# Designs tried in a protein design run: designed miniproteins, single chains, continued (4). Part 26

Each design is a single chain, and the fold is of that chain. pLDDT is the mean over its residues in the fold that is shown.

## One batch from the design tools (miniprotein)

Design m12936
Fold by ESMFold2-Fast:
Parts: C-alpha cells; sequence; structure tokens
Structure m12936 (fold): chain A 67 residues (1-67)
C-alpha cells in the first residue's frame, strides 16, 4: 500500500539521516515507479544511500529494485 511504502521510506530516511527534501523527492519518485515497501526493504544500505544522494527517475528506481 502507499501508506506502507511512505512509512518505509520515511523510516529509512530517518535512519540514514537524509534531509526531508530528499525524502519528499524520493517519495514522489517511488510512487511514480509503483515499487513496493517489500522491494525497498530488499535493498542494501549502500543502495538506499545512493538513491537518497541522487534521486533517480521512476524508470531507474524500477531497474534498481528489479535487479
Amino acid sequence: SRAELERTIRRIGEELQVSEDMVQKFLEAAFAADVTAAQLRGLSREQLSRIFLRVPSPEEIRAIVAG
């Protein structure tokens, strides 16, 4: 669900101590990419840190979670 995805992204953002601006940008991109909270939980801390440092396009997010 969108609510579970949002909670997961906000929790990860807090754990990685990223800015609210980056959290918001990634939320918008993740919703557009139609990825799930489970797919994000499958990513490494390194992969998640890279996403927050440079928010990829929805297409790029889909590619990351599919790999």
Scores: mean pLDDT 78

Design m12937
Fold by ESMFold2-Fast:
Structure m12937 (fold): chain A 128 residues (1-128)
Amino acid sequence: MEEEERQRELRERAREIVERFNELTDGADRAGELLLEDPERARELVERLARETEETAKEAINLAKESTNAEDLREMANAAGNLAGAFLRLAEIAERVGDEGAAEHARRAAEVAGKTYNTLRDQANKLE
């Protein structure tokens, strides 16, 4: 039925967004390790991860406007919150090795992910 199809599509999109945030979290942790071995490649990875975080955040916020499922919104919020923490750790590593560019991109990505966490949690609360 059309209503069931719509709900399945929204839930599937939420699951994909959670998976993308989790992949970005793993990427941020890997970038931190890479900063100690190959700083140039690490900086390129951090810039890509920051861009993908902004893109995924926009998708999550747009889905939240259409979502009727508070649990899906909380799962996306938690994933975004975990990502914010990973970027804050990455920024600290970048600062310690003296890579100001990587630190700046990581701090900006952490801010985007943190704001996304707050927005998604607020939307989830409005559905109850």
Scores: mean pLDDT 88

Design m12938
Fold by ESMFold2-Fast:
Structure m12938 (fold): chain A 65 residues (1-65)
Amino acid sequence: SADDYVAKAAEALKPARTGKGTLEDYEKAIEYAEKALELDPNNARALAIKHEAEREKERLVEEMK
């Protein structure tokens, strides 16, 4: 279900809370959120998690420069 993908996306994003998230973790979170949006295009939680994962990915990429 869309909610299952939302839960997986949120789980992939958890390492961000400890500052140990990897690029792959955030890419997985984005992928799961996009899967949720394929099933439910108006899923506000999936959209919010996707945006948060995209922000965390951008932050990590900037830190590698």
Scores: mean pLDDT 79

Design m12939
Fold by ESMFold2-Fast:
Formats: sequence, C-alpha cells, structure tokens
Structure m12939 (fold): chain A 91 residues (1-91)
Amino acid sequence: TITLEVPGRFTITLEELEDGRTLVTIETHSGDVYGGALIALIVMALSSTFGVDKIVSAEGDDRRLTIVLDVSKEEAYELLKKLFPDAKEVE
C-alpha cells in the first residue's frame, strides 16, 4: 500500500488488488472547499490518461472517493505524483 498526503488538504491511498487492479482512495478534509473539485480533477485526469475503459468503478462523495482502476499501482502512482508534485509518501 502507498499513501500520498498533501498536509491539511487530502490523502490518496493506492492498494494493489489480487487481480492486479489498483484501488485508489481519496480522502479530503472536512471543510475543504476544493475537495469536490480536486476529486473531479483526479477522475478526469485518470480517464484522459488511461481511458474510461480502465476505470472499473468510482464511488463516493466530495469527502471520500474510491476508484478501481484496471492499471498497475505503479502507473497510478506516477500519474498522481505528476498531478500533485507536492504530495509526500507517508508510511
């Protein structure tokens, strides 16, 4: 599991599933006025980079979004680091 954090804003968790798919969980802070817009931007970037066919499911609201991607954890990580270069990996 890889966790990326932008302190005070949001946390993104990447988990490899048994079938080789990637589970992406995006958690925004309560009261973050950019939460919904950030989640929408992430979904759009994932869709435009990997294609809509690679998005298996997407569920949630403006505070927590859970996405299953038919791509490797490493490919998802590289895109998210490109979108959020200030995000830091936390253990």
Scores: mean pLDDT 76

Design m12940
Fold by ESMFold2-Fast:
Structure m12940 (fold): chain A 87 residues (1-87)
Amino acid sequence: SEAEELLERAKELLKEATELVKEAPKELIPEAIGLALRAIGLATEVELLARKGTFTDADAARARADLAALEKDIAELKKKIAEAKAK
């Protein structure tokens, strides 16, 4: 289902953010933790709404927007970590 696809994507972003916590220099660890918490929150909301059968098209649109924003923020943090490691 659409909710299952969004949940799987949120779980993928959680794994990616968790790897960034391991890779990040000390000053970027809080940012990486923040991204992991955002992924957990998004996955929890989608799963809860899907289980209740109350997952609407509006919920799907919001989840897609939140996932896109999280993916962008993860990509930006990856760039910051790569730059820090290249120095």
Scores: mean pLDDT 83

Design m12941
Fold by ESMFold2-Fast:
Parts: sequence; C-alpha cells; structure tokens
Structure m12941 (fold): chain A 56 residues (1-56)
Amino acid sequence: SLAERLQKETGLSPEVAEGLARAIEAGVPLDDETLKALVNAGILTEEQAKKLRELL
C-alpha cells in the first residue's frame, strides 16, 4: 500500500503514514506549504518532509 511505502522510505510511524496516504488518495496536495505546516505541528521532521517531497 502507499502507507507501507511511505513508512519504509521515510521512517514515518504507521499512524502518520496511513494519515498521509489517505490525504493523498483524497486528492490533498502535499505541497511545500502543507509539509511545512506538518513540521510546525510536530507531525513530521524536516528530514521526513524533504524525503516526502522527493518521493511525491
């Protein structure tokens, strides 16, 4: 699944990976603004956000 791939590639927790996979499947853009907001909320590290940008 997308969630499993995100977890493996970025080291995200299963819960965060599942949440992001659902957002992507729902058509929510994971643009730089969204990733920055997730880092500021403590959901992602800066490094994880960078890896997600490279994968998407």
Scores: mean pLDDT 80

Design m12942
Fold by ESMFold2-Fast:
Structure m12942 (fold): chain A 90 residues (1-90)
Amino acid sequence: WTPEDIELLSQILKEHPNYTAEQLLEEGERLRESNPKVAAALYGLAVQKAVEERASEELLERALEAVAATSPLGAQLAAGIRGAREVEAA
């Protein structure tokens, strides 16, 4: 992480403390090409926010797909979250 990435993420969260999961996902998509690490962090926050807000399965799936697309580790984390949720639902 660069100081610039940390500052950008902090600024977004400070200016928009009430961002919904959908808004976090949209902001991450906007930054995907220019600031991929910030985008990955926003996607992770979108997953957490979607769970907290009991957002639609569609929105949560979009956020998990976005996290999975960021890196091999992101793909493993997304798979783990899906697996854990399936076990909890059973």
Scores: mean pLDDT 69

Design m12943
Fold by ESMFold2-Fast:
Structure m12943 (fold): chain A 62 residues (1-62)
Amino acid sequence: ADELVDEGIRALGAGDYEKARQYASEALKLDPDNRRAQAVLANALYELGKDKEAAELLELAS
């Protein structure tokens, strides 16, 4: 769980919010009370809300 949380934090730092969401979700499956994983997931979901709109616009433009 802790290793997945650390990988999620690295993904957030790299701007890879989808990867951060995946790592945090896997960490929470192993330890549902992992507050660090919950924080990573919340940050990733917040950023993905904006990135999803940008990705949808880029996909429609290409």
Scores: mean pLDDT 75

Design m12944
Fold by ESMFold2-Fast:
Structure m12944 (fold): chain A 58 residues (1-58)
Amino acid sequence: MVERAEELTEEAIRYAREGDFRKAAVLGTAAAILLNAAGEGELALEALKRVEEAMEES
């Protein structure tokens, strides 16, 4: 679960850097939901921050 969430986070970051902010937000949110479901709330917040930072860099 956590590994899959990390994959989704990486994909969200890629879309954010490409300027596809809708896909970045959807995938980033999905990753955060999976991490929260796994009890990894801190990792969920870090994933969202990474996606947001990538969107700001684009």
Scores: mean pLDDT 81

Design m12945
Fold by ESMFold2-Fast:
Structure m12945 (fold): chain A 94 residues (1-94)
Amino acid sequence: MKLSEEELERQVNATLLLIEAVMALKDAQKGDEDSAAEAIERVTKRAKEYYEKGLLSKEDLEDLLGAFRRIRDVATGKAKEAAENAIKELEKLL
């Protein structure tokens, strides 16, 4: 029972962070660098906190890294810098 609840919480957390990362990608593609950068920074901070608490797996971090690499490849300015910083910080956790 408790393990099932923890697994569900991890899946919900991972899914919500991925949704936010995909929204940041959309904002970056539209040229909204400020909104994309804020979303990337927020997702990165939460991913670090959740991983430290054991609420994210290594696979969840790898999925987020994949999303941030896609953002880096299409983004410019602040959004690209935020994605590059996010990649560096999450890779350090792995």
Scores: mean pLDDT 83

Design m12946
Fold by ESMFold2-Fast:
Structure m12946 (fold): chain A 60 residues (1-60)
Amino acid sequence: SMVEEAEKKLEKLGREYAKKGVPDEIIAEAAVEAREKAVKGWSPEEAVEYFKKKLEELLK
């Protein structure tokens, strides 16, 4: 499903950002919101872009 594909991509990205020193709580918040977008019908690619934008917002 598109939700499962989004979850796989978000998990991979979350691990990469954690390796770069982004706090787990920030990654989790962005991932939860991005997953919610996928559940509402957003494509995996759109959910990934949302995740990146949300991380950028939370790190300001």
Scores: mean pLDDT 84

Design m12947
Fold by ESMFold2-Fast:
Structure m12947 (fold): chain A 60 residues (1-60)
Amino acid sequence: SMTEELIKKILELAKKAVEAEKQGDYKKYEEYRKEVEKLLEQLPEEDRIKAEKEIYEILK
């Protein structure tokens, strides 16, 4: 579904944000973080909550 594709994209961007932070590229980290936030706002509430939980696990 379009929602599943959007969640997958969000999680891929979250992983890219973590990699940028590990490399000390805080500009790329902020860019990826903002894109993640923007895409999360497009999700239905139930799917957004699920995606946020998965992001939390990635960001640890």
Scores: mean pLDDT 84

Design m12948
Fold by ESMFold2-Fast:
Formats: sequence, C-alpha cells, structure tokens
Structure m12948 (fold): chain A 70 residues (1-70)
Amino acid sequence: MSEEEIKHLVEVAEKLAEAALKSKDKEIVLAALEGIKTILDYLKKNNAPEEVIKKVEEMLKKVEEKLKEL
C-alpha cells in the first residue's frame, strides 16, 4: 500500500466522519459509519501503520457515538 493511498483513504474517512457529525439524518450517519468501517478494514488488511489505524478508529468511534443520539 502506497503512502499516497493511505493519505487518500484517511482523508476520505475524515470527510465521511465530518459529514456524519454535522448530520441529523440516521441514514447519512449509517452510510458514513459503513464507509469508515470499510476503510478501516482495508487499512488493517494491508498492514497500515498503527498510528493511521488508531486515527481512523477514533473517527469511527465519534460516528458510532453520534448514531446513538439518533
């Protein structure tokens, strides 16, 4: 996995988390949650650096907490 690919995937996860946290729509939050989970799973399967995995896991946790409010 390239450094540029990792950076791109983290940026996509960040944008999905940002959209979810601003939304009041459960479907949008669920879609973002699934997108971030897919990115995290892909990063783990490709042995991305631990700090990258941790950063995406933090984004996922925030979106999961948002979903509990809906």
Scores: mean pLDDT 85

Design m12949
Fold by ESMFold2-Fast:
Structure m12949 (fold): chain A 62 residues (1-62)
Amino acid sequence: MAEEIIRRVEEVAEKLGLDEEAREKALELAREAAKAAEEGDLSKAAALYSAAVLYAIGASLD
C-alpha cells in the first residue's frame, strides 16, 4: 500500500513532465502519505496523497 502511493505520485510527476525540484516536493508529500497509511491514519494519508497529486498538477501548469 505505502509503495503504491509513492509509485502513483511518481508516475503522475513523470507523465506531467515535472522538473526535479517539483518532482522531489511531490514525492516528499507522497512519502508522508505512505507513512500515515502504514500508521493506519487513512484520513491523513488521503489528505497528503491528494496534496501530492494537486501539487504535481499545479507545478505542471507553471
Scores: mean pLDDT 81

Design m12950
Fold by ESMFold2-Fast:
Structure m12950 (fold): chain A 57 residues (1-57)
Amino acid sequence: SEEFEKELREKRKKAIKNAFSKVGITLTDEEIDKVLENPAEGTREVLRKHIEEKKAA
């Protein structure tokens, strides 16, 4: 059902957030959604953005 799929999606979002938090990266909800939708590309974009921000700061 649609409700069951949403519950699984929320659990996966929490797992993604936790995994990135362990390596010192705090994700926004939008970034979590990007990683969930396209794990390889989303992860690459998030890491690239954080590296660029760290260099600029």
Scores: mean pLDDT 78

Design m12951
Fold by ESMFold2-Fast:
Structure m12951 (fold): chain A 91 residues (1-91)
Amino acid sequence: SELEERIAKNPDDALAWLELGDELFKQNKLEEAARYYLLAIGLDPKYAKAWYNLGQVALKLGLPEVAKKYYEKALELDPNYEEAKANLEKL
């Protein structure tokens, strides 16, 4: 895929790892999606969207306590992250 080609050329492309995680999340491959979101976070620990997406994975896995921690981290990094705030209010 285009994302796999981007990663092969530049494995430090945190956005490409996040987007690959998004493709797997859409396929309900939740554990694989989580691994790629964690790779994006490893490259950019301030990547609020990757923390938020990891929270979405945790929520789908039935782990609301874990999801809460990831949404809180996303809001810590981006206080205007409305989707993270909305999901925390539902937990």
Scores: mean pLDDT 88

Design m12952
Fold by ESMFold2-Fast:
Structure m12952 (fold): chain A 66 residues (1-66)
Amino acid sequence: MSLAEETSLLIHELAEAGDTEAVREVGLLVKQAIDAKNAGDTEKAEQLLKEAVELARRSLERVRRQ
């Protein structure tokens, strides 16, 4: 699974869990990654997607433990 596909799946899982704030924050990182990719900054786009995935995973783990 690509980083983009993984990020989309995690956003869906966060939305189902009701973590609206985490969905918003992950969405902003994805938008920044798309903007960076369109500007030709592939390294920045990849880093932002990795940050989005890590944020989404941490938020899901918090929800699952509550």
Scores: mean pLDDT 79

Design m12953
Fold by ESMFold2-Fast:
Structure m12953 (fold): chain A 86 residues (1-86)
Amino acid sequence: MSAEELAEKAIELGEEAIELAMEALKVAPKELIPEVIGAALRGIGAVFGGELAKRTGNKELAEKALEEAERALEYARELLRRAREA
């Protein structure tokens, strides 16, 4: 994949992670709120990293942003599941 394609995918997955974290916030018990904040911040970081990689054409940064976005999305999905089961 090109640096731009990797960066765009990182942004897309990071935005999805933020949306899932916001959904988790609506249903999470108070004890999980710090973890929800963490999930949202990870997603924001992935989006920022992707945008920066896209602007600079830096493929290594794009690859790292994508890895962070994938991890953020997995974490947000699991957190939303836990929040809904509580």
Scores: mean pLDDT 86

Design m12954
Fold by ESMFold2-Fast:
Structure m12954 (fold): chain A 81 residues (1-81)
Amino acid sequence: SELELAKDGLKGAIELLKKGNIDLAIQALKDLIEFLKKQTSPVAKKVLELVEEALRAAEEGNIEEAIKKLEEALELLEKAL
């Protein structure tokens, strides 16, 4: 499902941030945002908001905040699956 693909994307981005691969994580977050914009579910819209906040935090160097926002998005998505 599209939500399972979003979940895999979230997990991948979190791992990249935790490993310090920030540029790859930022690219993964941008790709995930474009994917989520094509979804119509209420859960996907809330996940999109959290991923956009995480991207902003990562671009500002606030890696801990970026990870926190992505983990919140992942929890929200897992509860909806």
Scores: mean pLDDT 87

Design m12955
Fold by ESMFold2-Fast:
Structure m12955 (fold): chain A 86 residues (1-86)
Amino acid sequence: LEEERRKLIEEIEELAREAREAGDVMTAHALEEAKRSLEEGDIEQAVNNLEAALALARAFDSPEAIVRRVEELLRRAKELLEKEKE
């Protein structure tokens, strides 16, 4: 769980940087908030922030590669949340 959370934090940070470089500051901000929530141990809030990031990426027509990576990170965050509950 700790290793999976650390990997997720790292990949979210990387994607936030890529989103900002692509000019999608709103998606980058939501990803940065998701990372902060994971660092604080609030996986549920991280899932909420990743869902917001996905909605923003789609609304602002972000590159499909970025949208797909947000979807993958959201899936992994949801799996992490379920493992913590069960």
Scores: mean pLDDT 83

Design m12956
Fold by ESMFold2-Fast:
Structure m12956 (fold): chain A 56 residues (1-56)
Amino acid sequence: SHMLEEAKKVIEELLAQGKSDEEAIEETAKRLVERFGLSETVAKIVAILALNELKK
């Protein structure tokens, strides 16, 4: 989905900047709320899923 692909891209960029996994999830969730109008809970779940896909 477009939301998951955007979340993966944002997490990858934040991790490349030296952010922790937790910081990357938190900042990615905020960007998903702003861009797609998701609730904080749903945005955080999408961010966690994106991180898990990158760590497989």
Scores: mean pLDDT 84

Design m12957
Fold by ESMFold2-Fast:
Structure m12957 (fold): chain A 86 residues (1-86)
Amino acid sequence: SKAEAERQIEAIVEAANTFHKELAELAEELAKELGLSGSEGVAALWAGIMAAADALVAGKSLEEAREIGKRAVEEAALEAKKKKEE
C-alpha cells in the first residue's frame, strides 16, 4: 500500500542518516579482514541499512535497530567470504 511504501522509504532515510557512518566503518573493517572487494563491502553496508530500516518499521528502538544493522553487515560480509571460497 501507499502508506506502507511511504513508511519504508522514511525508515530507510532515517536508518541511513542515523547509522551510515558506523555501519560503513564496520563494513570497511570486515571487508579488509575478510579480503572482500569494495563492491562486497558496499553490499554489506546496504544490508545493514535495510535491516535497521526494517527494525524501525517494526517499532524497535534506535539502539535495537543499530544492533540489528550491525549484525546484518556481519552476516552479509561472512556470506560474501563463503562465496569467494568456492
Scores: mean pLDDT 85

Design m12958
Fold by ESMFold2-Fast:
Structure m12958 (fold): chain A 91 residues (1-91)
Amino acid sequence: MALDKLNEGRAKFAEEKYEEAIKLYEEAIKLDPDLPAAWLNLGEAYMKLKEYEKAIEYYKKAIELYETKGKGSDDLLERAKKNLEEAKKKL
């Protein structure tokens, strides 16, 4: 269920429907708050909306979860860290 909402959100993000993607990522997080990919994707959607402070918050949560629970996703952890630094540069 959480992965289904995450994938629906990714489809909306690919269509550049960022606000609809955010709603679906928030539903994924409500179903599984320990899903780091949902927090990463939520941050990326807020980056597209230029909501940089929210993007920073969600990237930090994704990094925490990748480091503690998402072992074997080193590429996604590095992506989250890179995205965090880019968001900080926009402030």
Scores: mean pLDDT 86

Design m12959
Fold by ESMFold2-Fast:
Order: C-alpha cells, then sequence, then structure tokens
Structure m12959 (fold): chain A 75 residues (1-75)
C-alpha cells in the first residue's frame, strides 16, 4: 500500500502506510528508507534523517538509503 501511495504522489498517506508497516515489522529496511523518502518529499527533514538512519542500521550496504541520508542532512 505505501509504495502505491508514494508512486501516486500521496506522500502524507504513504507516511501513514509505511509507519503502520514498520509497527508490524520494524526490521524492514526498505520500509524505513521509503518512509524517509516520503518524509523528505513533505519537507519533514528531521524525521526523514531518522528514518534513513534506521534503514542503514538494519542494512549498512543499502546504498540508496546512504545517498538519501546525505541529501537530507545537506538540505
Amino acid sequence: LGNLLFKLGRYDEAVEAYKRAIELDPNDAEAWNNLGAALFRLDRLDEAVEAYKQALELDPNFAEAANNLKAAINA
């Protein structure tokens, strides 16, 4: 659901869907990265940084999350 909402540009609803998914599975690095991306699109930069950091904690080789974190910190 979150990925579909993100593709449709419905970032506020995507955030809620990703948060719900993370409540059910907090070890889903992709969900954390996707949450960060949706938060970044909403200019919620501090929350985006935290989500990207969590994705990298779960998967240190997650290049997309690392690049996204760098962009969010320098925004």
Scores: mean pLDDT 84

Design m12960
Fold by ESMFold2-Fast:
Structure m12960 (fold): chain A 55 residues (1-55)
Amino acid sequence: KEKIEKQIKLYEQTIRNLEEQLDLLKAQGSAPERIKSIEEQIKRLQEIVEELKKE
């Protein structure tokens, strides 16, 4: 369980970093394709975190 908890924290940190990057890109109004890619990446990571929490 400790190993899974550490993985969850790492994914949550990655999600936070991606959210900050997403906010910057949205504020600049640039690269809508990049924005979509980051949004999809965040969603995928959130799904992984929820799966890990079930274990």
Scores: mean pLDDT 80

Design m12961
Fold by ESMFold2-Fast:
Structure m12961 (fold): chain A 80 residues (1-80)
Amino acid sequence: TVDADAAALIARLRADPDNPVGVLGQFMRGRDEDYALAVLQAVYARDPALVQRVVDSINNGSRVFLQRYPQVYAFLQSIR
């Protein structure tokens, strides 16, 4: 479920605080983007600071892979 995967993503982001974009990238691999976006939005609703860490960690290299997930990337850009 979205709520269960949001809890799992929160736990992974907390366990690896120095690699938030990498954690998100690993989570998105093999998942439908609409579903991944719903999970990310649920994470943001529960702990906006964790998603802000992802946004603050986006660099030129991470933009290349995020362009493959345009809805997720647009959502992350909307948080700034």
Scores: mean pLDDT 84

Design m12962
Fold by ESMFold2-Fast:
Structure m12962 (fold): chain A 71 residues (1-71)
Amino acid sequence: RPAPEPLTPTELRVLMALGNAGLDAALSPREVAERTGLSVAAASKALKALEARGLVTRLPGGRYQLDEVGA
């Protein structure tokens, strides 16, 4: 498989917001949007992209947290 593309600035901001919330903290797309200044739609899209990369894990209830293996 080709190497994963570099994170976009939006995806990096979302990842940093999750890191600042703490390794065990789960955030909804709305909470990520509030922390990053993104729209909920942009935050949701970035979270799905990060999940596809294996950098975040989607939890039951639609919240996302940092994957410990990606840190």
Scores: mean pLDDT 75

Design m12963
Fold by ESMFold2-Fast:
Parts: structure tokens; C-alpha cells; sequence
Structure m12963 (fold): chain A 82 residues (1-82)
């Protein structure tokens, strides 16, 4: 799965976001953040590492709302570090 293919799949999923479960929307946010960080940094492996850390932290959260907040906070921090 290359970045262009991931970007296309994320856009297709976003078009159907209203049909997704809360857990699926958290996964979609992580995938969108991966694309954004990879494009911003030019480093897909670095972006993947940061998103994996954020996603694992989100999985420990008791609710989808808390998981979404954790991913968004991690993305903002990663953008500041780049």
C-alpha cells in the first residue's frame, strides 16, 4: 500500500464517514493524519511511527471521543516537531 493508494482509500472512506461506526471513524482519523504527516515531513516511516504511537494510546481510551482527542493531540504535536 503506497501513499497515493492510501490517500485515495482515505478519501473514499471519508465520503462514507456517516455510515461508519465510531471505532471505524477513529481509524479513519488515524489514516488521514498519517497521510498529512507523511506529506508534511516527506518521511512516511517517521509519520507511520508517530501515528502508530498515537493509535496505540487511543486504543487504551475508554471511548471513541477520547480516542479521537488523543489522535488529534498527537498529530498537532508531531506537526510542531516537524
Amino acid sequence: LDMEELKRLVAEAEARAAELSPAARVQLLAARALVELAELSGDVELAKKKIEEAFYAALKEPSAEAAEKTIKEAVEKAKEEL
Scores: mean pLDDT 75

Design m12964
Fold by ESMFold2-Fast:
Order: sequence, then structure tokens, then C-alpha cells
Structure m12964 (fold): chain A 72 residues (1-72)
Amino acid sequence: YKASEEEKEGMLEAARAALEELRRAIEEKAPESTIASLASAAGILIIELSIAGMEEEAEELREELRELLEEA
């Protein structure tokens, strides 16, 4: 699998947006099911970043996801 620079940028933006949505849900004390669904979606996008060769960015976002889930 080899993503274009435009595809990589879009994937990174999508992953960051998913983490931001998760952060807001946690801050607003959304239902556990909503938090779990958003966390799952963010996790999938982070895995896709790793597959696309963005291992450094994937690692950073994976750590952010871990920290957010500790707050939930």
C-alpha cells in the first residue's frame, strides 16, 4: 500500500479530527457507548496511518488516544 501525499494529509487530518471528537465527548460526559464508538473509529484511523507509512504520527496519536481513554 502506497498513499499519495494528498491522501496521507487527508488521513492524518481525519485521525486528528476523530481524536478531537473523542476529547469533546469525554469532556461533555457522553454515554460510555458513544465514547467507545469514537475511540474505536479513532483507533482504526491511527492503524491506517501506520499502514500508510506514517508510523511517527500514528505513534503520537496512539499515545493521545491512550491518555484520553484514561480520562474517560
Scores: mean pLDDT 81

Design m12965
Fold by ESMFold2-Fast:
Structure m12965 (fold): chain A 93 residues (1-93)
Amino acid sequence: DPALAREAVDAAIAAARNLESDIPEAARHLLRVIELLRQGVREADLAAEMARLPPEDRRLAGEGLALATVALEKNLLTEEKLKKFIENSLASS
């Protein structure tokens, strides 16, 4: 579903933009990306939406999607767990 893929990419960009300035906001957007991925957004639709983005937005979307994928693999499905995950990710960088 291209509409779900677009929403996932938009949420991923919003998460990445807020990582350093507003961790609670980043965690909310990241949770939305996880919800959309769990609904079965197709990788091909995500790749198509990513390909349409300007370079900076593509970079941000890639960061947000990568974080959401790792969080989903770790079963981090709450805003509180995602806040801790983001804080730890920034501290180890």
Scores: mean pLDDT 84

Design m12966
Fold by ESMFold2-Fast:
Structure m12966 (fold): chain A 57 residues (1-57)
Amino acid sequence: MEEQLRRDVEIGLLRMQIAVTEQALKKAEADPNASQEEIEKLRKELEELRKRLAELE
């Protein structure tokens, strides 16, 4: 039971972090002054967050 509660909280937090990072990526992609390096960094962060979420689900 305690393990399930911890997983639910972590899953919720990861989903929130993914949503925030997706919004940041969209803003960077829409900004003509954004560097390609910043965009790639955000994509990498998104991939790591999604990978971590998949491991928990």
Scores: mean pLDDT 79

Design m12967
Fold by ESMFold2-Fast:
Structure m12967 (fold): chain A 67 residues (1-67)
Amino acid sequence: MEEISRLMAEVLKLLEQPVTKESLERLKRLRAELQEALEKNPELSEETKKVLEQTIKDIEELIKKYS
């Protein structure tokens, strides 16, 4: 749980910043870590899972826009 909260905070902080090549690389890594956390932690609350899924989608949209 603590790891997931940290990952979410990092994503939100990056989304508030201007998009750069460096921030895109960091977002790609964070997306992969969030997907892994979803797959390996089935006991996460339903609310947490939905927030993670939405965040992953937001990151994917951003990557597609700037790729």
Scores: mean pLDDT 78

Design m12968
Fold by ESMFold2-Fast:
Structure m12968 (fold): chain A 70 residues (1-70)
Amino acid sequence: SLQEEVNELLGRAQDLQLRLDREGAPPEQRALAHRAQQLATEAARLLADGAPDEEIRRVLEEAQRLLDEV
């Protein structure tokens, strides 16, 4: 479900941010992880607000793209 996809991506982004901070990763990698978390949070808000699935999926895809760049 979209709810499960949103929750999974939020968890991944949060875990990645914590890991990169602990490891002292380069600022550019940490910025990508932070932006991914912001987008995942936006997707969660859109889902809660009853936004169209297409909008939610677009935001999730962008967040996933940023996580893949780390």
Scores: mean pLDDT 85

Design m12969
Fold by ESMFold2-Fast:
Structure m12969 (fold): chain A 57 residues (1-57)
Amino acid sequence: SVEEVLEELERLLEEHRDNPEAALVLRIGLKEARTLTDAEEARRALEGAKRYVEQVS
């Protein structure tokens, strides 16, 4: 499940590569998620990043 979160964050980063603000937040989220061992915490980090990307898209 943590691996699935990392894969989704990487995909979002690729999709939003041309948006510097979205890319920065996704990179931070990806780095943070890599240190997490709990799937639920990783999912919360992903959801936060997705919400921010929505705001700047």
Scores: mean pLDDT 77

Design m12970
Fold by ESMFold2-Fast:
Structure m12970 (fold): chain A 65 residues (1-65)
Amino acid sequence: SRGELLFEFLLLASKGKLNREEIYNILTEKAGLSEETAERIMNLEPVSPENLRKAIEALKEYIEE
């Protein structure tokens, strides 16, 4: 579900101790998401599950290697 994906995203960001700017850069540069989509995710606004999965995978690569 979207709620489960959003929870995983927030948990990863917390574990990595990432600030808003670091998250934004990972989403736009590493995940290849548009600035609009990255801002929507960071504001906890609805995005497609596909884009949220891209965000999660980019954070995992950064944190868990």
Scores: mean pLDDT 79

Design m12971
Fold by ESMFold2-Fast:
Structure m12971 (fold): chain A 66 residues (1-66)
Amino acid sequence: SLIEEARELIEEAERALREGNLEEAKELMQKASEVLKQTDPKDPEAKELDRRLKALALEIEEAEAA
C-alpha cells in the first residue's frame, strides 16, 4: 500500500540520517513526500507519517547546520 511504501521510505531516511548520509536521507524524504501526496490527508496513519517526515526534515536541517 502507499502508506506502507511511505513508512518504509521514512524509516530508510531516518536510518540514512543516523549514518550521516544526509544526501541519501533527503532523497528518501522527497520520495516519501511524493508517495504521501497520493494518500488521504485525513487518514490518521498518513497524518502520523507526515509528522514524522516534518520532524525528519528539521533534523536534517540541523545536521547540515552543524
Scores: mean pLDDT 84

Design m12972
Fold by ESMFold2-Fast:
Structure m12972 (fold): chain A 72 residues (1-72)
Amino acid sequence: MEITEEDIAGAKAFAAHLSTLPDEEAVRRVQGFLRRAGEDSSEETARRLTEQLRRGDPETIERVARWIRSLK
């Protein structure tokens, strides 16, 4: 199923929220999200994803939007 603008908005909101948190808490929240999505929830993967989300990387925003869609 194709990603909707609402899913993209959800991913951007998540990224914005991570930018308000201390680094360790942001990584922990990303680990929790990855675990719920059934993805690799290692600290290394979560740290890398947190950095990409904080940068607003379009491909990462799209990946997170796909995971948000899969959790419905």
Scores: mean pLDDT 82

Design m12973
Fold by ESMFold2-Fast:
Structure m12973 (fold): chain A 79 residues (1-79)
Amino acid sequence: LEKEIEEKNREILERARQALDGVVDAYREGVAGMTKEDALRIVDEIYEAALQVTPEKYKEELRRLHEEAKRRIDEVAAA
């Protein structure tokens, strides 16, 4: 039971990371004319959804993933 909860917590974090990376990649590729505002909105929505199911222990790591995705979006926009 305890190990099962820890595994689910890691799955939530990994799923959030994959979703955030996907948005950065889509913005970088210019998918459907995605704007910086669109990309930032989507990563914020992913972060908010993940926060609802993420335990306190993993919230700092999730916040780090969110900030990393936003930095990468800013870097793509500046290029």
Scores: mean pLDDT 81

